# Designed miniproteins, single chains, continued (2), part 112

Each design is a single chain, and the fold is of that chain. pLDDT is the mean over its residues in the fold that is shown.

## One batch from the design tools (miniprotein)

Design m7873
Fold by ESMFold2-Fast:
Structure m7873 (fold): chain A 79 residues (1-79)
Amino acid sequence: MKTIEMTIDEAIEYAGELIEKSKDPKLQDIYRKIALALEAYKEGNETAAEKIISEIQKDYPNVEIKIDRETGKVTITIK
């Protein structure tokens, strides 16, 4: 199990790095969707962000993404 906690901006940058370093197309897809969800949240489109997060959870039930509205922190857990 891997848990990562960071700011939205840091999480977007980290997802980009993981896309470039990953050779697994499924992991690349997960990281791209995470980046899209975080960008939508950053732009104030919480509905779009939650929809993308729900799709990630459906396709990859071992991945959990939580965004804290009060602190702006993102927690990503991969089981």
Scores: mean pLDDT 77

Design m7874
Fold by ESMFold2-Fast:
Structure m7874 (fold): chain A 73 residues (1-73)
Amino acid sequence: MEEIEKKMLELLEKYGVSDEARQLAKEAFEAIKNGDIEKARELMGKLYELLKDNPELVRELSSLFLEAIRKAK
């Protein structure tokens, strides 16, 4: 789990995203770790709207979030 979160944060830093986007990503990861998939989905939706001009980044983030959900159960 920590490895996936680190990869996500490194990806967001590489693309130069806002602090708001980084905070939403962290909150989505915490929701996934806590099994709150509804909250995670809401936060991921907000994050993807902020990043909609970067579809490649959205796809990579989506992949990492799906991997995190699978590991959280």
Scores: mean pLDDT 81

Design m7875
Fold by ESMFold2-Fast:
Structure m7875 (fold): chain A 68 residues (1-68)
Amino acid sequence: LTIDEFIELAKQKPGTVVQFLESSLIYSKVGKDPAANYVTGARDDVKAALDKANIKYEEIDVRTIKIV
């Protein structure tokens, strides 16, 4: 998923979990296996995109957020 595709998914799917993967590849996991998608974007880019789109999220832990 691109950031824009992820924002459209987040608008339609409250309760979606995002896990920020600290790796050499800049991506974040969206949803739970086996139906998980991946967003090409670092933690700060994903959070900035959610804030810009006025999408509310809850921080579960330092690497995990949940769309409200």
Scores: mean pLDDT 70

Design m7876
Fold by ESMFold2-Fast:
Structure m7876 (fold): chain A 87 residues (1-87)
Amino acid sequence: KKVEEAKKLINEALEAAQAGDYDRFRELLKKIFDIMRELAETDPEAAAEVQRLFDEFLAKVSDDPRFLDIVTEVLREAAEEEARRRK
């Protein structure tokens, strides 16, 4: 179920990127990272599948530096959130 949710979000993120909707792209990335984090702890096999799909997605958007900047920012925010949860 979570893998299918992640696939849908990745597809929506690609559509947002094609439309130049940076705000929607950023929000969708946050949701994708939340699912990936949950799966990494609960279902490593599913996490690996979603990671592969995400890597393919990143390859498609990496031609635009603005999307790479958004990915970097969201990854930083996700790492900060993870650090807060570990306290």
Scores: mean pLDDT 78

Design m7877
Fold by ESMFold2-Fast:
Structure m7877 (fold): chain A 75 residues (1-75)
Amino acid sequence: MSAAELASELVHALLAGDAERADALFAEAQADPEKLARARGVLASYVADPEYRAAIEAHLDELSEALRAFLRSLR
């Protein structure tokens, strides 16, 4: 899975409210710091959109602490 595919899959899981899938994708990404760093850039582009940001925020409480901290670190 590429960094862009990882970011897209993670966003789709977050928009669907699939916390289990989102956490699993994030845990896999943590095994590859370079891929996670690239995915972070792509994710930052998604959260720049107010509609995507609102949808992600609606499901934050269902996510792991590590994933919530990561998402809050996006600019």
Scores: mean pLDDT 78

Design m7878
Fold by ESMFold2-Fast:
Structure m7878 (fold): chain A 91 residues (1-91)
Amino acid sequence: MVEVSLQVEGNTVIATVKVDEAENVERVLVSFISESEPAVFVEAEARAGDTFTARYTSTKPITVSVALLSRDESGLLQLSHVATEKVVVEP
């Protein structure tokens, strides 16, 4: 199971991703997308054994997309899209 939580602190968006069986997850990738700016791709930082966090500061509405890079039972890397959320930040 994967849980994605978005928190807004002023104009900073914090994406927190909690994954079951985090040992099978190689990377957590978070994309911050605005229509008026180039998309920003951030590899989330491990904060606890099952929890990953990425931050982005924007004064404009953004779309946050989360993908996991994990190994399947055969050891192959799989990229899985897990969430897409639109966020409005306050000034």
Scores: mean pLDDT 74

Design m7879
Fold by ESMFold2-Fast:
Structure m7879 (fold): chain A 91 residues (1-91)
Amino acid sequence: GVADALAALEEALRRAKENGDEVTAEGLEAAIEALRAGDGEAAGALLGGALANAIKNGDTETAALIAEAARALGEGGFISEEGEKGILSLA
């Protein structure tokens, strides 16, 4: 659900900030805001960008947390199956 996704994303954000990955951090902050506003589809798109950047930077743990959040959102019906698959296909 959204609570599980938010927990994973807040941990991913913490790690991105510790690693100095400003692009991933900004994407994750925007995704968290979208989720709190109830806009799961906007959050899904933002998570796809954050995941791609984490992978590019070799941050496997941050990427795994973003993928976990995407799955939790898909399972909870907060993003479409297509949105979840689109995000996870980047991993």
Scores: mean pLDDT 81

Design m7880
Fold by ESMFold2-Fast:
Structure m7880 (fold): chain A 95 residues (1-95)
Amino acid sequence: AEEFAEKAIEAEKNGDYVEAIKYYLMAHLAGGREAVEKARQKLIEEATPEELIKMAENYIKRGELKKAYDWLSKAYEKEGNTELAEQYRKKAEEI
């Protein structure tokens, strides 16, 4: 379950949206929401702010601004920039 969720997130980082959707579906079927949440928490813990920003850039290229702003918020929060983190969180909520 966690393996599929991790592959989905990795595909998402690389901009491979079709692969990401397939692996998210497999993760949900095998371990549900918990498996996806664990993989995301692990990614956030291990990823650099720069890696999270790259994920956001991929969302912007795809037109998924709400997701892009969510990931930018997390990246800046990890970097300790609370002001930018809150700004992007609010932008995500407005979409």
Scores: mean pLDDT 73

Design m7881
Fold by ESMFold2-Fast:
Structure m7881 (fold): chain A 96 residues (1-96)
Amino acid sequence: DELSKLEEEIKKLEEKIKELEKKIDDAVKQGDTDEVIKLLEEIIKLEQERKQLYMQALKLTPSSNRKKILQLIGQILRAIGAILDYEKQLKKLQEK
């Protein structure tokens, strides 16, 4: 039940992340630096939330379910990678 609720929250969060990715692409095409900065801050926040939810799902997964554990670790690593990439982009745009 708790795991199923987390999976629903993750799905909704991933939908929001995809919408923000599209908005970032559109803002980049328009050359709107301020909007890109704002959207990068928001997507970093959502990726941090996604990482936390996957970490919680990992904690709730039985140790016998090796396939699910590896899948969740993969998703956690993807979220970490996305956070690092977006933070690097944000810092570059905020430089003097």
Scores: mean pLDDT 88

Design m7882
Fold by ESMFold2-Fast:
Structure m7882 (fold): chain A 70 residues (1-70)
Amino acid sequence: SPREEARRRLLRELGQVYFDRVREIFEKNKDKSLEEIEKEIAKVQAELDTLYADGLARIDAGEPLPPVPR
């Protein structure tokens, strides 16, 4: 269905952003504790959860998705 395909695209894009941001967190925090790294990853997860919820609402309303921030 068009809704399922739009949801699959959204999940793929958010997954790529998650991967890229987690890699950047590790690169920027090489000398930091794992607890500090986990806090930064949790922030990314919270932001992407919000973008996913907003994206689903837009798909259900037949609205275009905004570009995913990179």
Scores: mean pLDDT 84

Design m7883
Fold by ESMFold2-Fast:
Structure m7883 (fold): chain A 62 residues (1-62)
Amino acid sequence: TPRIQQLRQEEAALEKELAQVDAEIAAADPDDKLRIAKLQTARTILESGIYVLRRIIARLES
């Protein structure tokens, strides 16, 4: 359905954002604990969003 296609596009966009956050964590100064903590928080939010989208897609495919 068109809705499943839209949700898959949203999932792909969040996966790209997650990859960017992972790259920023890898490039971060390991002594900058606050910056790393903020990036880890953003990472967790993105992972949660992807998880929710995948669950919605699974329900719609049933």
Scores: mean pLDDT 87

Design m7884
Fold by ESMFold2-Fast:
Structure m7884 (fold): chain A 70 residues (1-70)
Amino acid sequence: MLEELIEKARRAIEEGAAGSPEEAVVAMAILKGLSKEEIEEAVRRLEEAIAASRAHPGSYSPPGMFRIEA
């Protein structure tokens, strides 16, 4: 499931476990036994998702972000 892999890869980047989308996807792909083609497509999609999230403020939910209500 490509969506699940992309989500886990994004989390790995946020945690600092991976320095790049490629590294994050490859780590997950090794565990799942994905092909090179699937890895490359997942990297591309992850990069697009990161770019899209940068265009919008609301993709992460850090503790206390919406704590300021007033």
Scores: mean pLDDT 66

Design m7885
Fold by ESMFold2-Fast:
Formats: sequence, structure tokens, C-alpha cells
Structure m7885 (fold): chain A 61 residues (1-61)
Amino acid sequence: EPLTGEQAEKSGENAVKAAEAMGSPVGIELGRKGLEYGREAKETGNPELAQKAQEYADKAG
């Protein structure tokens, strides 16, 4: 149930790809922030960063 950093990173990657397909500059920026937080969460194991990553990924898509 808890979001892992690995899952958060994948969500960010998927969000960037989806936003790029839609041609949304705002979506791409939000997705990239999600990916950045997801990578930090994966490295540190910090659940707050994983939550931030998912929030940005959701906003991007």
C-alpha cells in the first residue's frame, strides 16, 4: 500500500511521456518535477518525497 520511490519514479516517467504526447508544456514541467521527487524518494526512502512525486505526476496527466 505505501508508495515506494521506485513506483513514484515510474509514475513521473509515465507522466512526462503522457504530457509530451499531449503537447502540454505545463504537464511536462509537472511530470519532470514528479520524476525528480521520485528519484530522490528512491535514493533516500523518504515517503514524503514519494507522495510529492505522485502528486506532481497526477497533476501532469
Scores: mean pLDDT 79

Design m7886
Fold by ESMFold2-Fast:
Structure m7886 (fold): chain A 56 residues (1-56)
Amino acid sequence: SALDRMNAQLDESLARAIAEINTLDISDAQKQRRIRILQDTRDALATMAAWVAARS
């Protein structure tokens, strides 16, 4: 489905973003904070997309 393709692309983008954050010259605590924000945002988007798809 379109939702499945979107979720796969978002997961790939998240993985690339996490890899990029890990190359930054910042503290481990700052890396963890940024990664957490991205993961929380991804989870929220997945929940919203699933809710929309279920009601479409």
Scores: mean pLDDT 84

Design m7887
Fold by ESMFold2-Fast:
Structure m7887 (fold): chain A 82 residues (1-82)
Amino acid sequence: SALFERLRELIRQLPPDMAELAEQVLLSVENAEKNKDTEKLKLIIESSIKTLRALAEESGDPAAERAVAEIIEVFREIEAKA
């Protein structure tokens, strides 16, 4: 719960297109956690990290790059606890 609240805070710092994608990912991760589907949760997190990292690098926006780095850190914490 606290990790998901932190993710929502960080997502609000992203550009709109990236925020929309990250919000969809967050909902998918929350659903996988509620269903105790750890394999699906890990797959969603891994694919999402790759996509968000690529988008941040393509944007050239240092603020988006920093926010994505923090989002990745929180996703790694969620993955480790699953």
Scores: mean pLDDT 83

Design m7888
Fold by ESMFold2-Fast:
Structure m7888 (fold): chain A 89 residues (1-89)
Amino acid sequence: KKLEEELKKRIEHFNEVRKKADEIMEKLSPEQREKLRELVSKLFTANQEEIKKIREEMRKILIEAVPESEVTDEVFNIIFDRLLKELLE
């Protein structure tokens, strides 16, 4: 019972974060979205220092569209997964 309640709370939290990521993606201009996809592509060949720089550049683009407080690490990871899916599709 306790484990089931914890799982439900985690699923609800994940759905909330996913919804926020979708809202941010909709606010992005086509040019911002394309630039983010280019940065995601660079991550596949990047070393650890380059990954850090690419993540900071992605964050700067997201902050142009939404307040910095809305760009949490969890939201950022979902946006990354969405952009990755668009590249692989």
Scores: mean pLDDT 78

Design m7889
Fold by ESMFold2-Fast:
Structure m7889 (fold): chain A 65 residues (1-65)
Amino acid sequence: SDAQLRAGAEAGGAAGGSGAATAAHEVWKSNGPPDAARLAAERARAAGASPGAVQIAEKGWEGAE
């Protein structure tokens, strides 16, 4: 669902701290929901988020498809 997709994107950003969360959310708004969770997870990974948090974000996006 879109709600699960958005939650996944926000969770990925939050793992990198408040700045990373904001950036992830902006990526989500800019690129549209289908790619946003994956792009947010990639952004979180680049920001040094834990692999587990990134995996949760990716899995949330995958389940939303």
Scores: mean pLDDT 54

Design m7890
Fold by ESMFold2-Fast:
Structure m7890 (fold): chain A 90 residues (1-90)
Amino acid sequence: KLSSVEQAYVQFDNFKKAIEAKDADAAAVALKELEKQPFASASVRRRLLIVKYAKKDQVDKAMEINNKIVTSSGEEQDALYKELATILTS
């Protein structure tokens, strides 16, 4: 069995590979899996990824999407993760 730390590492590595490949679908999946890990608020983790990977002119839009994810569920949340991943892979 993988520990939660090892699972988070695997999903972060998957996210990095998706960013490098410009694969927004894979990046969105990895972001959702990272949210399941108990180390820190998923919203805070996404903010750190936004400032690292988003272009300067897209940071505000990405932060707005991140805030909407917190109050969303189901298909709406999946669409917001896809939008955020698209910004981070652009």
Scores: mean pLDDT 75

Design m7891
Fold by ESMFold2-Fast:
Structure m7891 (fold): chain A 67 residues (1-67)
Amino acid sequence: KIEEELKKNFYKKMAEAAESTVELAQRRADLLGKKAAEDPSYLPEYQRAVRAAQQAEELKNKYKEKI
């Protein structure tokens, strides 16, 4: 079934891309967390970064589930 193979390859590629996005989002959250500890004005940006990392992780898991 060529169509099922194409779908699996697509979701595998998307999962790999999402995994890279998770790494970048987690790194950004860590950096902003350190800044927020020193300066509370960074707290809203840190909270947005944490949410972005959670959304990226959820998307990665959804793609992996479809493989």
Scores: mean pLDDT 81

Design m7892
Fold by ESMFold2-Fast:
Structure m7892 (fold): chain A 55 residues (1-55)
Amino acid sequence: SMEEIERMAANLYAAGQALGLPVSREDAYLAAKAAVEGKPFPEEASPHARGLAAA
């Protein structure tokens, strides 16, 4: 679970950087954690990070 969150967070951050989206490492981590745990995305996670995690 923790490894899955870290891997997804790294992938979301990399995708954000590649697409020129304002996604921080913390945004990517928050979105990845919510997605892996099957929880609603927190408001602290940016819309861009949430969008990438939902794809």
Scores: mean pLDDT 80

Design m7893
Fold by ESMFold2-Fast:
Structure m7893 (fold): chain A 60 residues (1-60)
Amino acid sequence: MMKVTLTATGLSPEARALLDQAAKLASHAPASKGKEVQKQLEDAAFSLGATSATVTVEPA
């Protein structure tokens, strides 16, 4: 498991809820996928209209 923390600005509440759900699913990935998960969630946030996005991944 990994701990995924996502901070983004400029998203609608609906887009934020979808992104939070994706982050929860990603937390079940192995720690070796942390960099991939970080990049995918940041890219997803910007594609949903975020003006800034930061993803932190920690082993749990």
Scores: mean pLDDT 78

Design m7894
Fold by ESMFold2-Fast:
Structure m7894 (fold): chain A 74 residues (1-74)
Amino acid sequence: SAMQREIRERGYEELRKKGVSDEELEVARLVGRQIREIGDLLQRILDERLPKDVADELMAKKNKEILEELKAFE
């Protein structure tokens, strides 16, 4: 939600004030976003009662996307 985004942005700003680097904050934002998106995908699998093969394929695609985004920070 918008309120949850504002709370997260305040949390990142507090970390920045404590001396966390911009690069570390970008990694923290990426990890946080990916955790939320995994949660949303798992919720979709449960709500739609997707068969295991379809669920596994969607999770494999998500894992590939995560690895590709993490490479940007290497």
Scores: mean pLDDT 82

Design m7895
Fold by ESMFold2-Fast:
Structure m7895 (fold): chain A 94 residues (1-94)
Amino acid sequence: VEELKEELDKVIAELEASTDPQRQLELGRRALELVTEIVEKSEDLEEAKRYVDKAIDALQTAIDRSTDLDVQLELSALLIHFAVIKVILDKKIE
């Protein structure tokens, strides 16, 4: 799980810095894969939720910086997936 968190931190940093539309999509998709696996494997749901929140913030930054409508739409679809994961985590934490 720690290796997944380290990879996600790197992906988030690159996503926040990237202005290349194709790279933003690759990083966004990879972030979703990593977040999903962290959520599935993590015993600390509060920590897993913090990683979901970080990914959401990074993805919103990428969407705001994107000038390509198709890329913005695909990134927005990924954002919806993260939002659903966050809702599920909130219910499990209760």
Scores: mean pLDDT 81

Design m7896
Fold by ESMFold2-Fast:
Structure m7896 (fold): chain A 91 residues (1-91)
Amino acid sequence: SMMEEEELKKLEKEIEELEKKAKEYMEKALKTKNLADVKKAAELAQKGVEKGVELAEKRNQLTPEERALADRIIKNLVEEMVKKFEEYLAE
């Protein structure tokens, strides 16, 4: 439905914004070694994952291709955040 399409687009934009902000905070944390910035990045990443799950759940009424897109968003966000956190801790 049109309402579902608008809601999905809103979620996609929110996920993209959360991913961008999480990445910015993680990059800042890597430079400053500030644990508060790591925690902020983790908080933003968690919100992104939660919205990604919501997107995936809402897409249960949609095509397999749309589900694959949701899975990709969740996977990419989680993998990027984990990698950046591991790089920080390895120093």
Scores: mean pLDDT 74

Design m7897
Fold by ESMFold2-Fast:
Structure m7897 (fold): chain A 85 residues (1-85)
Amino acid sequence: SDKELKELIKKAEEEIDKLVEIANNPEASDEEIREAIERLLKIMKEIDKLSPKASEELKKEVGKLSVRGTGAVILAIGSLIDKEL
């Protein structure tokens, strides 16, 4: 439902902010980064299931969120690669 999707979008935004903060922290452990990526991807997968049936307003919100989420994951993966090299 649109209500359920709005709650998931809010959770995903919070997890994106956390992931960006963790990825930019040189003291963050590999485990913390991996767990933060996994949490975000799980929420994004649930959003993808609900978004096709959502209102056009919420589809636009999901589109913006997907760009931000993808950017955060790429940043985090880059941080993991730097730590493992």
Scores: mean pLDDT 85

Design m7898
Fold by ESMFold2-Fast:
Structure m7898 (fold): chain A 100 residues (1-100)
Amino acid sequence: SLEELRRRLRELLREFLSRHHARLSTVEKVAAWELLRAILERASEEEIERLARTLQSLGYSPEKVARITELMRRGVEAVERGDVEEAVELAREILEVIAE
């Protein structure tokens, strides 16, 4: 369900921020939240491209930005199919790329 997905993504983000608090800038923490929110809200391709430009402006390499946007597209598709497990795992992978 969308409610279950929202709960699991919030918990995933909370756990991630707790583990990586000392390593992540405020800007990276906001980016992590925005990326997970985009998946939950089934962001359009235009929104995904806007987030990609934001990540690039924050200094993420083109290779990392491409990895994140591919994972986001797959995450949105998983949400549209109702595949909560896949959506959560893709969100986890996005957060790990942010923490690299």
Scores: mean pLDDT 85

Design m7899
Fold by ESMFold2-Fast:
Structure m7899 (fold): chain A 88 residues (1-88)
Amino acid sequence: MEEKVKKLEEKLEEAIKNEDWKKLKEIIKEIEKLAKEVFGSLDEEEKAVFEKHLQLIDDMEAYKKGEKEPSPEAQKFLAALKEKKAAE
């Protein structure tokens, strides 16, 4: 379990570093699948969290293309990413 989580975290960091939004969405879907395997099922609130993360990535991609301003959720995600990159 921990080894699978670590590999997903490494893939996530690489996708973030490369700004590969498609890869980020795939990784989030893999995390959702892994969570379902571990917990047997996801409740409605847990499913909503994964939906929000996928929407956040779409919002980030659109913002990078200049199509719209980032949502409040995307702004928080951007701030967290900048903080994590600064800590590297």
Scores: mean pLDDT 70

Design m7900
Fold by ESMFold2-Fast:
Structure m7900 (fold): chain A 88 residues (1-88)
Amino acid sequence: SAAVEEARAYGEKAVEYARRAAEAAEAGDFEAAEAYLRQAEEYLKKAAEAAKKAGAEGEKVLEAALAEIRAILAEHREALEALAAHLA
């Protein structure tokens, strides 16, 4: 369905920007990291909205994207904590 494809497309973009944010944070580029995190959040919000419309299939797609994002965040936790401290 269109909603499943939207959830998948937005979820993939959320993962892409989460990865870019983590890489920017590792490089100490906190301005780029913050910008990429904002894009990841926007796409994740759109993915969640599409997933709700798609039902069970959309939920599976969203869950897969969230699992990838959680893995990225865990792998780069120290760099992302440094970003959070910089923004505080």
Scores: mean pLDDT 88

Design m7901
Fold by ESMFold2-Fast:
Structure m7901 (fold): chain A 92 residues (1-92)
Amino acid sequence: DEKLEEIAEKLPELDKESVRRLFELLAEMEYGWREKYERGELSEEELLKKAEEALEELMEIVENSKGKSSEEEIREIQAEMAKKVAEERAKA
């Protein structure tokens, strides 16, 4: 998606809280909504609608960010989110 590529290019221009929110939303999309879809708990139409709404929210996060993050800070946030996702999946 062209919009997701644009957002990725702007990550260093976002503050740490905005970067964290961005990764939290992406994790919810990948591990929450996609897994529900695969289990038949969510229709393809519902999944597409959620993805569209999430993309709009991602763009708003980018537009409303009030700071900058280093590449190191972004990588640390990515690692934190990956750990949280792994911990939540281990509880299932």
Scores: mean pLDDT 73

Design m7902
Fold by ESMFold2-Fast:
Structure m7902 (fold): chain A 71 residues (1-71)
Amino acid sequence: SLKEEVIELIEKAYEEGKLSEEEYELYLKFVEENKDDPLALLQLKNVLLTKLGDNEPRPEELLEEYKKIKE
């Protein structure tokens, strides 16, 4: 299902360091709140695929994630 596919992408992006802990929790909550909204799920899928298309996370991305968590 689309929901399962999006959850798998969230898990993969988090494991690869592409998502902060806050983003990981936010996206999982978004999926649960929008489980019956295919447009919302497709938009999130596109965001996650874009993040995962970069196979070499830059040091600046990790710093930005850290700053976001510390806000």
Scores: mean pLDDT 72

Design m7903
Fold by ESMFold2-Fast:
Structure m7903 (fold): chain A 85 residues (1-85)
Amino acid sequence: MEKEIEDRIKAIEESTEKVVKAYLDGELSEEEVQEYIEKLEEDRKGLLELAKKAKDPEVKEMLLRLAKVAEESIEKLKKALEEKK
């Protein structure tokens, strides 16, 4: 379970870096980056709702960690959008 969470965190971070690079290189439109942000915001909301319902403190902490990684990824994508202006 810990490895699965670490793998998911890594996947989110790697995907975010790939999207940022592709956007700055002109391979992705602003609209495509906005769609990715919207998906991450939806995922973050879902993770926070699951954390509220979690009875196991370890599961709750895990869900909150994933939500925090999604939040940081959203911030990186928003900064990339501002950087290209």
Scores: mean pLDDT 81

Design m7904
Fold by ESMFold2-Fast:
Order: C-alpha cells, then sequence, then structure tokens
Structure m7904 (fold): chain A 100 residues (1-100)
C-alpha cells in the first residue's frame, strides 16, 4: 500500500506548543488520507521536562480522538516514554487511514 511518512523532533518546547504542532500534522495527514486513500504516518520525538512531555501527550490524545470522530477516519497513536530525573524523551507515532 502507498504510505506517506513524516518525522519531526521537538526539543525544549512547552507541552501546549508541542501538542499544537502535532495536531496540525494529524490534520495534514487526514487531508492526505482523504485525498489519496493512502496511509499517513508521523513520528514525533519530544524531548524536554517530564511535565511538558506528559502534557503534550495528553493534549495530542484528546485532539486525535476529536479529529478522528469529526472526519470519520482511523487514528492510531503509539507512545514510548523514557524518563531520566526531571527530563523525558517520548516517541509519538501517529497513523491516519480511512475507515473500511
Amino acid sequence: MKKYRLEERLENVSGGLAANRIGKLIAQGIDIAKETGAEFEVEVTLEGSKEDVQEAIKQVRENAEKLAEHYGVEVEMEVSIEEKGDKAVATVRIRVRLKE
């Protein structure tokens, strides 16, 4: 199957700003999936404070759910987090595809 893939790294940004950027990438992926019928995948590496990373992930989950419902698409999200002291690195993988 044809796939579109994008990777981004966000370092030392606030949780809200990181979530806003990822939300825009999800919206772009929905447009691509609807226009082409292809799967869209984005992988975002978040690096920063535990608080910022956790807040970003929370907001992204809420936004992904709302966008999936509104546009009638499937959005899958995988998150891995590594925490070290007051810092965290998270890999967020988001896949967008049309419903069967």
Scores: mean pLDDT 81

Design m7905
Fold by ESMFold2-Fast:
Structure m7905 (fold): chain A 84 residues (1-84)
Amino acid sequence: IDEAAGEEGMTPEVAAAVRAALAALEALLGVALDTAEAHEAAVLALPEAVKRAVLTGDTSGLSPAEAAAARAIRAALRAGAAAR
């Protein structure tokens, strides 16, 4: 079975962190993200400052909702790396 084993790990812990990140994105954007394509499009449409915060961990200058989304996404990525 082809699965994304080489990308995020997709263990239960990673899946829970990804779900939390997606919920934070839905709250930030005010839209329902009910498909994988909508989730990816929402990430690509994030403000540059939020994307930078995801990469660096520095949420300075972000709104509380933007900072929460950036932290949730970073937590999901760290969980994927740690679950290896």
Scores: mean pLDDT 64

Design m7906
Fold by ESMFold2-Fast:
Structure m7906 (fold): chain A 56 residues (1-56)
Amino acid sequence: GAAAQAEARRLAEEGVAAARAGDLETGQKHGVMAAVLGDMEAARRAGEALREARAR
């Protein structure tokens, strides 16, 4: 539902911010939670940020 999608987006945004700050564990956990809530697009964006952070 709309509430779950909003929560997934919030978690993904927090995960992206965490990954960019170097907190890869929080970034990964938030990405997984976004996927569980059904927002695969938000989860994919969080995963991309994690890959970029790890490549640095």
Scores: mean pLDDT 75

Design m7907
Fold by ESMFold2-Fast:
Structure m7907 (fold): chain A 90 residues (1-90)
Amino acid sequence: LTEELRRLAEEAARLEERGESAEELLRELARLSVEAALELAGTLSPEEAVEVLRRTVEAMEAALPEASPVEQEIGREAIERLRRAAAELE
């Protein structure tokens, strides 16, 4: 999954460099990132799962100020999904 996420990120960067919309690839990258975090959380205890999801949200929030407006919108949607998953485990 990490390799797939890297490839999608590189593809999105190339599209943006060419002046083409990378929005669809960025949304897919975010979806896969959320799924990866949830899959990892599913293999852990509820306490560990909440910690992993919380840290993922914190890392994403820290990156948002440096992101483009489109990336910020996509990132906030992913953060909301991860926060809801953490709340369901508590």
Scores: mean pLDDT 74

Design m7908
Fold by ESMFold2-Fast:
Structure m7908 (fold): chain A 68 residues (1-68)
Amino acid sequence: MLVQKVVVDGVTSEEDARLAVAAIQEIVSQKLDVDETKKKGEELLKKTGATKVTGLDADGNTIVEVKK
């Protein structure tokens, strides 16, 4: 199942926001699957102050969620 939308929570700095945007663009533009999106989300959480990454399908259903 492909991730169509990504939501990142807990980003408060400009640098973290740039990293989050880059990760979101990569996931959505490359049509990454749930496993690849989970891996990218876990990397983002380790590198930034982000607390949660949520991947949604085309219908808005949550298909992947990664938390600190």
Scores: mean pLDDT 79

